# Designs tried in a protein design run: designed miniproteins, single chains, continued (5). Part 74

Each design is a single chain, and the fold is of that chain. pLDDT is the mean over its residues in the fold that is shown.

## One batch from the design tools (miniprotein)

Design m18561
Fold by ESMFold2-Fast:
Parts: C-alpha cells; sequence; structure tokens
Structure m18561 (fold): chain A 69 residues (1-69)
C-alpha cells in the first residue's frame, strides 16, 4: 500500500532526478490555480484537480527533457 507508493515515488525520483522538484512545484501551482477557479470539495472536482496537477507535473518533466536535448 503506502510503502509500495513510496517505493514507486523513490524510483521516479531516481529516474527523473533534478526534474522532480520542478515537477512538484508545477503540480502545486496547477492545483492552486484550479482551486481558485473551482473551489468545490466534490469528489468529481477533487479528481479533476488531481488530474490537472498530474498533467502539469508531466508537462514540466517533458519541458525540462526538451531543454536538455
Amino acid sequence: PQQEAEARAQAETDRHGDRLLPATKAAYKAMKEYWKENPDTSPENLTAMNEKARQAALDEIARLRAEEA
């Protein structure tokens, strides 16, 4: 359960290296912007907010990889 999630997060940290911290910041920014526009605690809205955060993190990792190329 949580230990497997932490092990997976550690593997992602090792895989993405220095890109993980910028990705976390992008995810947090996306969540704050989504919450400002949509301040609702419904499960549907929280799911949408989490998906926005996930996409922002992936986009930031992709952007940093493109800059390294």
Scores: mean pLDDT 72

Design m18562
Fold by ESMFold2-Fast:
Structure m18562 (fold): chain A 86 residues (1-86)
Amino acid sequence: LSPREQELLRRALRHVGEAIRALRAGDFDGAVRHAQEALKDVQSLDNPPQEAIDHLQNAIKAARAGDAKAALEHLGQAASALDGAL
């Protein structure tokens, strides 16, 4: 990975962490916003991990539906996929 791609991955991971914190605080709108920022960073990679994209999209859908459990599970899987790509 280039230094730029490593920074994008680390920034995406920070956004996933912020989304998880927002969900734990009951802030579904904040969780959606942070997950969308993570998705933008991941999609800016030359070879983005499709697993991370899929989990981020499912986390956004779950958070919009008010399903905190499903959103947290998908955010955790997205974080694992992103960490594995570093």
Scores: mean pLDDT 90

Design m18563
Fold by ESMFold2-Fast:
Structure m18563 (fold): chain A 56 residues (1-56)
Amino acid sequence: SMAAVKARRDAIAQLLEDYIAGKISNAEFEKALREWGGLVSRAQLSAYRAKVRAEG
């Protein structure tokens, strides 16, 4: 359903914010990307890549 798709997008957005805030590991976020890959936006991927570059 559209509600389930929205809920998963909201969940991945929250996981990205948690990753940027240092609350979850890179491995945990990568697992979520593999599980929900088609729902990740370009903006979310850009923010993720920026954090990876900043941390090394």
Scores: mean pLDDT 69

Design m18564
Fold by ESMFold2-Fast:
Structure m18564 (fold): chain A 94 residues (1-94)
Amino acid sequence: SLEEKRQEYLKKADEYARKAAEYIASGTLENADKGREYMDKAVEYYKKAAELSPDEKERDSIKGYADSVYGRLKEEIDAVKQKAEEELRKKLQE
């Protein structure tokens, strides 16, 4: 059913969001880039789930949640990248 497909997409989105968070939490620049890839996949599946929702309120709820997840993960990625740039600058001064 469309509802079963919607729930499948939400589950995949949540799984990708968790993987993104785990990679970002490692604190390495390489893993921050992998976290970005999983974050983008999570957003893609949230959008697919929203498209399958017949109710505008449910679509808006899913979109709002996706925007929240994106904002949080992006902020965490940006923090990791900034820290990596600062550490690189320190090493270049030695």
Scores: mean pLDDT 84

Design m18565
Fold by ESMFold2-Fast:
Structure m18565 (fold): chain A 75 residues (1-75)
Amino acid sequence: MVGAPGAFAVTDADSGGAYALDEEGNVIASAHGRVLEGQAGDRGFGTVVEFGDGKITLEGVNLDGSPVRVTVEDE
């Protein structure tokens, strides 16, 4: 795995973005592009598991305890 667990949020699935934060609230990964995998409004705690080749992938847990995986295009 890459990075440490932190908070995340996914915006609109069509044209939104995603971000991941470390334990101190610093942005460790962000993408302002198309959501390729995940749901608009997903929020929780997770870890960046892959980034590169124009995308970022985050795996974690939603606020309700359900597992989540988010992939967003990064420029």
Scores: mean pLDDT 59

Design m18566
Fold by ESMFold2-Fast:
Structure m18566 (fold): chain A 83 residues (1-83)
Amino acid sequence: SKEEEIRRKAEELLRKADELTQKAIDYSNKDSEYFRKAAELGRENPEEAEKYRQKAIDYGNKSQEYLKEAETLRAEAEKLLEE
């Protein structure tokens, strides 16, 4: 039925949102890891520390992008289930 098709589509969107949330967590962990590496290098190698800091920022930005995508998919799934 059309109702079963809508339900399956909503479930697929929620699964994709969960996968994106996991990717966001992985990138958030890399952000934290690279900030720690930058802090440890600090004054001993300032140029390399800055590269690690920039990588941390890039990973943090990717984490936020995946979280926004996941939230959009969850909102779409909720609308499908309300209609």
Scores: mean pLDDT 88

Design m18567
Fold by ESMFold2-Fast:
Structure m18567 (fold): chain A 108 residues (1-108)
Amino acid sequence: HMSLRERALAKADELGLTPEQRDLLLTIASLVQGIVDAVRQGDEARAAEMRALLEAYLSEHLTPEQREKVLRIVDEAVERARQATSPEEYRAALDEAIDKLLEVIKEA
């Protein structure tokens, strides 16, 4: 199955992101996938640790306003993934998250 990172990579290539924007998107996507995987496995402690790592990464690379937008998108995506009852619902939640993340990252 295609990972969130692989989906993000395809979108980055399609939209012609800069190397820096591409790196931001792929790193964020990898961390979000880790949070989602932990949550779906019931490992709330690991999910919290990975969210803290994401927050630290965003603090180094994005403005406070961009960071707030990304964290909101991530929290929404994680909650939707937590509640997903089918593979289709899960994929839809992740695909929507990638599209929203792209809107923030293209301004970075």
Scores: mean pLDDT 81

Design m18568
Fold by ESMFold2-Fast:
Structure m18568 (fold): chain A 63 residues (1-63)
Amino acid sequence: HLSDSEAAGLAARHELLKLAEAGASREELQTVGDRAVASARENGLDEAVVRAGVEAGLKEAGL
C-alpha cells in the first residue's frame, strides 16, 4: 500500500511520462510538475515525496 503522498508522486510521474510520449514540450512538462507539487502543498501532502516523483518523471522523459 502506498501513502497518499507516495500515490500522488507516482501519479505525477506517470502523467509526465504519458505527456512526454504524446509530444509535450519541456515547458509543458515543467508546468505540470510544478502544479503537482503546488497541489500537494495545498492538500497537506508530503511535498518532498511528490517532488521526487516529479523529478523521476522529468528524468525519464529526458529532462
Scores: mean pLDDT 83

Design m18569
Fold by ESMFold2-Fast:
Structure m18569 (fold): chain A 62 residues (1-62)
Amino acid sequence: MEALLERWEERVREAPELDEFSQAALLTGAAATLVAAKRAKADPEVIERLQRIVDELQRILD
């Protein structure tokens, strides 16, 4: 799980350099991962980190 979160956080840092389509694809993947984590009742810290990832990607697209 930690490696997955670190990979997403790295992708968020790289996201501003990507085209809009790639940014939208990242947001879709991150949002789906967050929904899955919430459904699985994952550790609250994991859910919080995924929420920050989704929020940051949404800010980049806006």
Scores: mean pLDDT 81

Design m18570
Fold by ESMFold2-Fast:
Structure m18570 (fold): chain A 75 residues (1-75)
Amino acid sequence: MEKKVKELEEKKRRMEEMMRGAGEALSRMVESVGKIAGESEEEIQKRSEEARRNAEKARDEVVKELEEEIKKARE
């Protein structure tokens, strides 16, 4: 059981790193595309912030699932 817990903790750490980078990249891409498309600063800000929130929410859900799996593996 201990070995499985360590493997899940390592997987969680790697997923957090990958998803954090992806969320940041997506937010910056939305800003760049908005500027090229001639969107207002308010529209760009709103899109960028929404994309970041969606990425953070998705990351938090995946992390939460992995934390629940780690808890079950410890039992």
Scores: mean pLDDT 76

Design m18571
Fold by ESMFold2-Fast:
Structure m18571 (fold): chain A 106 residues (1-106)
Amino acid sequence: GAEEAARYAEEAGRYANRAAREASKNSKDIEGAVAATAAGISGAGAYAGARIAREKGGEFTAEQAALSAQGAAKTAELAGKKGGEKAKEAAEEAQRAAEKAREAAE
């Protein structure tokens, strides 16, 4: 339901933020900086989606939380390619959380 979708969207956002921090720390090129920024912004979006789903409840907000989690996971994947092992691990966790958010929103 909406609470579970919110929980997993929050997890996806948290892991995207971690991937962003590791990519920012370890990347020395513009592509890594752009990927880190995108992952940070998408992670914030997932947090917002989670909050709205918790406050409003219902199918629509659960689906929106799941979509925001998917966006965070996708940008985290790009950051993971530039941030080294910890960023890659965080991106993989973000992807798993996004998949669970989608399942919970059904």
Scores: mean pLDDT 84

Design m18572
Fold by ESMFold2-Fast:
Structure m18572 (fold): chain A 57 residues (1-57)
Amino acid sequence: KIVVEDGTGVNARKVYEKAKKEGIDLSDITIVVSQDAYGGYGEKAYNTAKSLGFTVK
């Protein structure tokens, strides 16, 4: 499985576009969310990855 770290949702969106272009199944990609202690961006990153169809850890 492919593992990608994301703290803001930007990486999830970029990986989504590449996976669609290359025919990679989104269920084979796991996004690992780094919590941002200040801004709560990790929650937004988690919700973005989930809404796009990724497995999130």
Scores: mean pLDDT 74

Design m18573
Fold by ESMFold2-Fast:
Structure m18573 (fold): chain A 100 residues (1-100)
Amino acid sequence: ELSKEEVIEAAIGTIEGLTALLLKMGLSEEEIKERVKVAIELIAEELGKKYGLSEEELEEFKKRVEEKVEEVLKNPPDLPALSEEAKEELLRELERLKEL
């Protein structure tokens, strides 16, 4: 049901949201960039395999998402601070994603 453009926009929004969430968890910019880089690579692989994105479309995606990450880091959204319990739950999920 989703077009390639809609899937790309959803993927960018996911990384944007992850970046904002990691900022609210109190991670350093360096740690955020490291974790987000892994997520971008995994999502790009998924987009290529499941949605049939070309190498050109994947490069466009990576460029756009990197620009959005920098934008969020410079202008963080006014999201409420996460509880310690929520931070631990999210870190556990992120650790599971690294093992995939």
Scores: mean pLDDT 76

Design m18574
Fold by ESMFold2-Fast:
Structure m18574 (fold): chain A 83 residues (1-83)
Amino acid sequence: SRMDEVFAQLDAALAALRAEGRTLLLEDGVPLEEVEARLRAQVDRIIATLVERYALSPEEAAELRAHADERFAAIVAELRALA
C-alpha cells in the first residue's frame, strides 16, 4: 500500500539516524542527551517532509508519527545501553 512505502522510507531514514547517533555518541563523544535532542529534531523534519511529499491525511500523518515515536524510542533505548 502507499503507507507501506511511506513507512519503508521512514524506516530507512531512521536506520541512517541510528547510525549517526552511534557515531556521535561513541566516536565524537557527544553526550547522550544532546544526541537524543539532535536526532529528535531530525525525526520531526523527516515526518514533516513525508507528510508534505505524500500529501498525507491527518489520520495517515498520525499513524506515521506513532510509528516514528515507537521506532525512535527503540533507538534511544539502544543508544542509552551503549552510553
Scores: mean pLDDT 89

Design m18575
Fold by ESMFold2-Fast:
Structure m18575 (fold): chain A 130 residues (1-130)
Amino acid sequence: MEAELREEVRARLRALLAELRAHPHAHLVRDEIDFEALGLPGGSKIVPNPVSLASIEALVAAGEITTVAQLRERFDQMRENIHRLYPADSPVVKGTDELYAFAQARLAELAREEERLRREAEERRRALAA
C-alpha cells in the first residue's frame, strides 16, 4: 500500500519532469551550469547549490525527492540561481521565468492529485482495519 503510493507519486513526478524537458525554454536549465562556458570561473561562489532538470531527475530516481513539495523547492532554487547569474531583463531570465510559471501550474495540479492519492490510500487502510 505505502510502497504502491510512493511509486504512483514517483511516476507522476517523472511525467512532469518529461513535460518540463519538452518545454521550449527547457534548454536553459536542462543541463548543469557550465561556469567556464559562461566566462564565470568564480560562478560557484555566486551559485553554491547548482540545480538542473538533470540533477532533479537523478534525485527523483534515487528516491530523495518523493513529494511535490520537495520538487517545488528544487525548482525554486533553480530559478533563484538563474536570477543570480543573469541581469533581470535578460532573455535567459525571461525564458526561465516562463518555464517556472508553467512548472508552478503543473505542480499545483500534481499537489491536488498527490492529496487525493494519499486520502484514497488512508481510506482503504481504515476500511481494512475496521
Scores: mean pLDDT 80

Design m18576
Fold by ESMFold2-Fast:
Structure m18576 (fold): chain A 73 residues (1-73)
Amino acid sequence: MEEDIERRAEALKRALVEEAGLSEEQAQELADLYKNALLAGLSETEALSLVAQRARELGVPEEKIYAAFAAAA
């Protein structure tokens, strides 16, 4: 379970840099948010919703957020 969460968080970080144009620092922040949400017992949908909200606050267009999520899946 921990291995799966770590791998998914790493994939999300990479996708956020490549698809959403975020810096490695910003992508790490969002990947940590995703990981911590899952570890706190939130569903994948809930964790991704938190990431999407934060990415939107950073000025990322919704199309790029969804592209990053698709690339990380």
Scores: mean pLDDT 82

Design m18577
Fold by ESMFold2-Fast:
Structure m18577 (fold): chain A 101 residues (1-101)
Amino acid sequence: MEKVESIIENIKKADKEQVKAYIDDLLERVQPLLTPEEVERIRKALKEAIDNDEITPLMAEVLLHLYEAAVYLDNGQIEKAREHVRRALEALDRYEAEKAA
């Protein structure tokens, strides 16, 4: 049952500053698979969503895929880490498209 809903509930229960620090840590861990521009795009979108209490399922998917990318990268599974980074960026693109519509 739904990893995305669990992430949303955990974020709602956590301190906002701790969640932002967690995002900064995740981005630092996956930064070798991202451009600096992609890192700042993800950071801005996630931190704005946390500040506005607007963590949607798509934003939770971004966090889930970044977390899984970090885990795969730590295990030397670089190709799987790249796939999850790609999925995080796709979820972010979908979020920005829905927000603009």
Scores: mean pLDDT 81

Design m18578
Fold by ESMFold2-Fast:
Structure m18578 (fold): chain A 65 residues (1-65)
Amino acid sequence: SIDEKIEELKKEIDELEKQRTALLNAYVSETDPAKQAALQAQYNAVSDKLIEKMKELRKLEEEKA
């Protein structure tokens, strides 16, 4: 159902937010500029996925309303 799909998307969003937090913590602790750049790229990639999943969630919630 649409409710089940909304709940699954919320779980995916929560997991992506945890991944972003872990990457941010790794980034601020990293002293090697090349490794920092790699962590920033990973953070940006996860952020892009998070934005996409949030858009999907919003669209589903609007379709339910």
Scores: mean pLDDT 87

Design m18579
Fold by ESMFold2-Fast:
Structure m18579 (fold): chain A 71 residues (1-71)
Amino acid sequence: SDKAREEGLKKVDEALAAALRTARLGTAEQASRVVELVKEAGKHTKAGDLEKAKEKAEEALRLSEEVLRAL
């Protein structure tokens, strides 16, 4: 349903925003990798592929966890 898809997109956007904010605290390489994942997730969202967008968001969150653990 549209409501479930809207909720999914909101969670993806929130996850990507959180990962991007955290990436600023890490190395330039880590920040670059998160930015790349955000761009890929955006392409999948634009194409209507929520499942692939979620996959890229999960990868970005994993990298952000690595950054936080290193602080």
Scores: mean pLDDT 81

Design m18580
Fold by ESMFold2-Fast:
Structure m18580 (fold): chain A 61 residues (1-61)
Amino acid sequence: MVPTPEQLENDFNTQLQQRVSEVAEQGRQQGLSPEEMRRRAFQVVKDVQDELDKKLAEAKS
């Protein structure tokens, strides 16, 4: 069955939290600067938001 928009939002919020945590851990392991870490985290937020928008468009059709 097609997931509801609410389910998609909840799933993507969970994914966002996990992805940001993974970026923070990887950056720590790689010795990235706090500035670079913030930039990467911001990019992840944008990517997840774009994916959510695409999935919401699919659910509407």
Scores: mean pLDDT 76

Design m18581
Fold by ESMFold2-Fast:
Structure m18581 (fold): chain A 80 residues (1-80)
Amino acid sequence: SKAEILRNLIEVLRSSKTKSAEQVIETVRAIAKVAEQLGLLDVAESAREAARKIEEHKDDPEKVQETIDELIARIEEAIA
């Protein structure tokens, strides 16, 4: 189901908080592609914007984690 796929994406994002900014960007871009394939255009756009923010603030771990948390919240809203 779409909800099950979205829950899996949330777990992937939570796991990425311990990874490098480069790996997080790759993960978030992959999530954008999956969301687009599922027709979740708002989630896909949010993920693309998250990737841009992480790349811009890659030397700021706190901002990277904040951006991941924001994306998780948006995906949780899509499940509800």
Scores: mean pLDDT 84

Design m18582
Fold by ESMFold2-Fast:
Structure m18582 (fold): chain A 58 residues (1-58)
Amino acid sequence: PEKPGLALGVYGDASTTPEEIAQKVIENAKKQGLSDERAQQLGDAAYQGQKAADELHK
């Protein structure tokens, strides 16, 4: 469900909410030196991916 080649290495597990994975992705992207805007874009993508995974596991 995650995009192939996601460079951040941040993944959720079954207990991770979409909000939590998005926050972790944003924080890791900023630590990797990405801009605030790029970090937010990656966080939004991770949020959507995790939300879709959670809906599949409903």
Scores: mean pLDDT 68

Design m18583
Fold by ESMFold2-Fast:
Structure m18583 (fold): chain A 82 residues (1-82)
Amino acid sequence: LTEEQLEILKLADTDPAKAKALWQKVTPIKWTSDAQADAQFATYIGDLKQVKKDDDNADANAKKSVAQQVADALRKVGLDVD
C-alpha cells in the first residue's frame, strides 16, 4: 500500500468523513447521492483491507526483499503512519 492509501485506511476507522474526503481528493468522482458515495467508499476500503492483509501475509510467510523491508520501516517512522 502507498502512504496515502494507508492514511485513508487508518482514518476510515477513526474519522470516516475525513477518509472519504482524502479518497475523493485522489479520485475525482461525482456522486449523485450519499448512499452511492458510501457504497463506493466501502468497496474501496474493503479492497485496501484485503491488499493490506495480502501484504501482511506475504511479509509473514514469504518475506519481502530487504530493500522493501527497509523502505516500509522508513515510511512508518517518517510518516508516523499508524
Scores: mean pLDDT 68

Design m18584
Fold by ESMFold2-Fast:
Structure m18584 (fold): chain A 90 residues (1-90)
Amino acid sequence: DEELREALERLVEALERAGFPEQARRVREAGRELEEVLNSNDYSLEEKERAVDVFVANAQQIVDAAGSEEVREALEEFARAAREALEKVK
């Protein structure tokens, strides 16, 4: 899903601009793993929904620590794109 991939890159770039390159690297890795889960037929819808919720909760901790409005908005955009990807699977 191009929208999900683009939203992930915006979130990563926002974290890098805010001065959190290590956190950006971890978020990129976790986001790619989430994309693989969402695109896989090996996971149930409930497992995919849980994966999105876990990613967003973990990313929110990083966003709160960063104190950046740009990073917060980028995470909200990524969460929206991930939930839209789930709706396409339903």
Scores: mean pLDDT 82

Design m18585
Fold by ESMFold2-Fast:
Structure m18585 (fold): chain A 66 residues (1-66)
Amino acid sequence: SEEEEKKALFDELLRYVQEAVDRGAITPEEAREIVRELVKAMEKSLEEFKQTADEIRARLDERLAA
């Protein structure tokens, strides 16, 4: 279902955010703001959520590659 797909993607991104904190790529404060953004996006459609998720993933990829 659309809800199951959103939750799977949400859980994947939460793990990625935690990895970024654990590796020192972002601060716990930055992680808290990203999680807040993801929680807000959960109230939106799957397509809008995917757009927000892709943007967050790209930001985390850049921080982890540094």
Scores: mean pLDDT 86

Design m18586
Fold by ESMFold2-Fast:
Structure m18586 (fold): chain A 86 residues (1-86)
Amino acid sequence: SSFTKKLEEEAKKLGIGGDDLNPEARKLMERLMLELLPKVVNGKENGEENIRLLARLAVELGLDRVLEELARLLKVSVETVREMGR
């Protein structure tokens, strides 16, 4: 979807690799992902693939707040979200 492509492009601009992402870029990525989570989870788009991508990015970047919010929205454990992102 166009959403998946935009998210992938933004992730590439900010760098995917955890330790390579500076603190300000990490905070920006966290904010963007948190704003996108309700739209992806409750949207009519291919949510499962997009949810797995968000979980993957949150795990790789160490964005615990994103993992916790995604778990809350999906009504699953944070551990389940981490497994979805592996």
Scores: mean pLDDT 71

Design m18587
Fold by ESMFold2-Fast:
Order: structure tokens, then C-alpha cells, then sequence
Structure m18587 (fold): chain A 68 residues (1-68)
């Protein structure tokens, strides 16, 4: 599981990637779901608003943070 500091770093990575695709309001909605560990709602929102390639990029970035 991510530490609080790693979670904050992940939030910044998510914000950077999502802000290229989504409006600022939608980015904050996704980040709120991620902060609350509501991965089901997060996955649903990403599937509605992101391409498979964009979702894969985000998942890869978050996974790399966990592996390093």
C-alpha cells in the first residue's frame, strides 16, 4: 500500500496526466475518488472519459511509483 507521501506524489502524477484529457472539475472528481480509495468509481469515471491508451498510461505511471 502507498504511504501518505507516495499517495500525494501519485495524486500529482494523476493530475498531470488527467489535466491533458479532462477539465479541471473532472480531474478533481477523479482525485477525490482516488483519495477515498473508491477505485470502482474511479475506474468507471476513467472508462467514461479516457481512451484505453490514456488509462494505460495512468495505470503504468502509478504502478511504476509503487515498484520504485
Amino acid sequence: MLSPEEREQALEIMREILSKVLSEEKVEEVLEHWRNRDYEALTKLMNEHMTPAQKAELDRALFALHAA
Scores: mean pLDDT 72

Design m18588
Fold by ESMFold2-Fast:
Structure m18588 (fold): chain A 86 residues (1-86)
Amino acid sequence: MSFDEIEEEYLKKVEEAFPDRPQVVRRAREILAWLREHPDWTLEEAKEFVERQVEEDVRLGILPAEDAETFLKILLEAVEKLYEAR
């Protein structure tokens, strides 16, 4: 599976989990695009980056704290799938 296929699959999962929140879908797309720009990162570095981005989104009020665990879980699954495909 290519990066584009994984990105499409997981953006769809984010949209399904957050159906009326286009801002959350946009943040997922931005995070995945950043991972695409850093192919040299280890799996651990990529996971740490995703965790920091989700924490920042909560601190900035983009994502409610109660939604952070669900959002993080979807993005971490995307990261693992991206690294399995390498």
Scores: mean pLDDT 83

Design m18589
Fold by ESMFold2-Fast:
Structure m18589 (fold): chain A 76 residues (1-76)
Amino acid sequence: MAEEARRKLAEAKEAYEEGNLDEAVRAVIFALMLAPKDDELRQEAFELLRKVVEKDPSYKPIYEAILKNVEFLQSH
């Protein structure tokens, strides 16, 4: 449900603020899985993932993997 996806995105933002980048990424993945067709949530989720990568570049490969999978799901 969209409400659950928005809650997961809020949890991801809180985890990022606390410096828990791994939890932020996990919560973003769950939010995207719960609402794969929600363009607004997707945009916010990728903005957060970009901030995670800027803070710790070691997350770049997972960011690229998520982007590729979400683009595939959006086109199908």
Scores: mean pLDDT 79

Design m18590
Fold by ESMFold2-Fast:
Structure m18590 (fold): chain A 75 residues (1-75)
Amino acid sequence: SALTPEELAELARKDPTVLSAEVVSPDTVRIVARAPADAGELAGRIVETVLTFKDGKLSSVEVWIDGKRIASKTF
Protein backbone atom coordinates (compact mmCIF):
# COMPACT_ATOMS: atom_id res chain seq x y z
CA SER A 1 0.00 0.00 0.00
CA ALA A 2 1.18 3.56 -0.71
CA LEU A 3 2.17 5.59 2.35
CA THR A 4 0.25 8.81 3.01
CA PRO A 5 2.25 12.02 3.72
CA GLU A 6 1.26 11.76 7.42
CA GLU A 7 2.32 8.09 7.62
CA LEU A 8 5.66 8.88 5.94
CA ALA A 9 6.34 11.80 8.34
CA GLU A 10 5.55 9.60 11.38
CA LEU A 11 7.75 6.77 10.06
CA ALA A 12 10.62 9.24 9.42
CA ARG A 13 10.40 10.60 13.00
CA LYS A 14 11.22 7.09 14.33
CA ASP A 15 14.69 7.25 12.71
CA PRO A 16 17.27 8.64 15.20
CA THR A 17 19.09 10.57 12.41
CA VAL A 18 15.92 12.56 11.65
CA LEU A 19 15.84 16.02 13.26
CA SER A 20 12.34 16.90 11.99
CA ALA A 21 9.68 15.48 9.67
CA GLU A 22 6.66 17.63 8.87
CA VAL A 23 3.68 17.58 6.54
CA VAL A 24 4.10 21.06 5.01
CA SER A 25 1.08 20.76 2.68
CA PRO A 26 -1.57 18.02 2.11
CA ASP A 27 0.71 16.45 -0.55
CA THR A 28 4.23 17.40 0.66
CA VAL A 29 6.52 16.07 3.41
CA ARG A 30 9.78 17.79 4.45
CA ILE A 31 12.34 15.64 6.28
CA VAL A 32 15.46 17.18 7.83
CA ALA A 33 18.09 14.62 8.83
CA ARG A 34 21.79 14.24 9.60
CA ALA A 35 23.45 12.05 6.97
CA PRO A 36 24.95 8.86 8.52
CA ALA A 37 28.71 8.30 8.94
CA ASP A 38 28.76 5.90 5.94
CA ALA A 39 27.23 8.48 3.53
CA GLY A 40 30.69 9.35 2.10
CA GLU A 41 31.18 13.07 1.37
CA LEU A 42 27.70 13.80 2.83
CA ALA A 43 28.54 12.20 6.23
CA GLY A 44 27.39 14.38 9.14
CA ARG A 45 25.78 16.97 6.80
CA ILE A 46 22.25 18.27 7.40
CA VAL A 47 20.11 17.06 4.50
CA GLU A 48 16.59 18.28 3.66
CA THR A 49 14.41 15.89 1.62
CA VAL A 50 11.14 17.15 0.10
CA LEU A 51 8.68 14.46 -1.03
CA THR A 52 5.60 15.35 -3.09
CA PHE A 53 2.62 13.04 -3.59
CA LYS A 54 0.03 13.03 -6.39
CA ASP A 55 -3.10 10.85 -6.38
CA GLY A 56 -1.83 8.97 -3.30
CA LYS A 57 1.51 8.10 -4.94
CA LEU A 58 5.01 9.51 -4.57
CA SER A 59 5.46 11.88 -7.57
CA SER A 60 8.76 13.67 -6.81
CA VAL A 61 11.71 13.74 -4.42
CA GLU A 62 14.15 16.64 -3.99
CA VAL A 63 17.30 16.61 -1.82
CA TRP A 64 18.71 19.90 -0.50
CA ILE A 65 21.94 20.79 1.35
CA ASP A 66 22.67 24.35 2.53
CA GLY A 67 19.73 25.71 0.50
CA LYS A 68 20.95 24.08 -2.74
CA ARG A 69 19.12 21.27 -4.52
CA ILE A 70 21.70 18.51 -5.08
CA ALA A 71 19.36 15.84 -6.47
CA SER A 72 15.82 15.47 -7.77
CA LYS A 73 13.65 12.74 -9.32
CA THR A 74 10.12 12.83 -10.75
CA PHE A 75 8.19 9.54 -11.04
Scores: mean pLDDT 81

Design m18591
Fold by ESMFold2-Fast:
Structure m18591 (fold): chain A 70 residues (1-70)
Amino acid sequence: MEKELEELYELTKKFREKLTPEMLEKVKKWLKEREEEFTKLLEEGKITEEEAAEMAKEEMIELLKELLEE
């Protein structure tokens, strides 16, 4: 968890330094879609809050890596 938070922090810092309006729009769209999906899964009892938080962190790290590699 700590190591993943550090990686997320470093990726977020790099993302902010390279941030374009297009990248920000992509992140906002992704966040909205993921929030809606996780809310639905939590309401249906298919995942726990802990599982949702872990998945969200992993997906955010992956998204930031993809955006920074482009």
Scores: mean pLDDT 74

Design m18592
Fold by ESMFold2-Fast:
Structure m18592 (fold): chain A 66 residues (1-66)
Amino acid sequence: MTVADAEAAVRAHPNPPAEALEALRQAKRHLALGEKYSQAGDDEAAQKHFAEARRHAERALALLEA
């Protein structure tokens, strides 16, 4: 599951809850930070942020099913 998959699911939902939108926002923030650290060569920090991005993306999807 990717942040892009979560974004597509939120976009397809007719009325996504505010909590799902916030979870998607956090997922996108962590994805951007992970990419920044990866470009700087800090693979450990990049992996931590990519893991957080995935966790928030999964939360956004779960909130769409509730």
Scores: mean pLDDT 85

Design m18593
Fold by ESMFold2-Fast:
Structure m18593 (fold): chain A 72 residues (1-72)
Amino acid sequence: ELRIFDTRDPVNGGPGLVETRSATPPTPTPGSSDTFWHGEATIEQEPDERRRIALLTAFALVKAASSLSGLL
């Protein structure tokens, strides 16, 4: 989830950030690149190519359909 940093950096120990627009906005976490769909990160390492493709496609369709059917 998004963590907002104020002008007072509580726990960063770095160059001193001003806000999300400086430290968190375009900063991808090593494990969070595509882990918003938890299964995707694990499936990437799946030896079964067929299973991996099917699951990735299903997850992609589900999240797209959720957005499209939000008002349905």
Scores: mean pLDDT 48

Design m18594
Fold by ESMFold2-Fast:
Structure m18594 (fold): chain A 86 residues (1-86)
Amino acid sequence: SEVEKLVNEAATAAVRALEEAGTPREELLKAKELLQKLANRVKKAESVEEALEAIEEAKREVERTLSPEAAAIVNAHLDKLAEGIK
């Protein structure tokens, strides 16, 4: 689906931004796991509303799991993703 493509593009962009920011490898792996979890949730979403809910849950998990600096990078990309899906 188009939404799955947008999620994969956002995840790729977020990971690249984290790498460019010098994010430690261990934290990059955590970010990749959270983004993969989001992609799996969106793949099962039957509506735009469910996809947006998955993105909001992912943003909360990112804030709880990653450093403030890494979370800000990932969540900026997730915010852009949410606006693109609306």
Scores: mean pLDDT 87

Design m18595
Fold by ESMFold2-Fast:
Structure m18595 (fold): chain A 61 residues (1-61)
Amino acid sequence: MPSPEEQLREAMSRLVEALLNRAPREEIERLVAEVEKLVAQFPDSPMRPNAELLIAHARGV
């Protein structure tokens, strides 16, 4: 199985690609939910702060 860091990196990469491609908000929210799920599963991951920042950016203005 991929490591928690690898799983978070892959989910974050998918979210970044969706943001760059100006995907619909519904798709962005789905990808955000996947990153949030991984953060909840791996709260001690060193990637968590970067994942949380990306989630805030994806939801934010």
Scores: mean pLDDT 79

Design m18596
Fold by ESMFold2-Fast:
Structure m18596 (fold): chain A 58 residues (1-58)
Amino acid sequence: APLDDREVARAIRVALKAGASPEAIQHAAETLAGRPLPPVSSKEEALKWADELEKRAA
């Protein structure tokens, strides 16, 4: 399987629900993007990243 963006998006959503730090979520998104991204300063921003990954996996 290529990237499995859907599973990563799900993991980000679960982490958000559990109150994970924005930095931990940023690392996951950067790994999938294959490039550095600006630091996630809020859980709202991380949720947007998860939504984008899920859309790409569809």
Scores: mean pLDDT 67

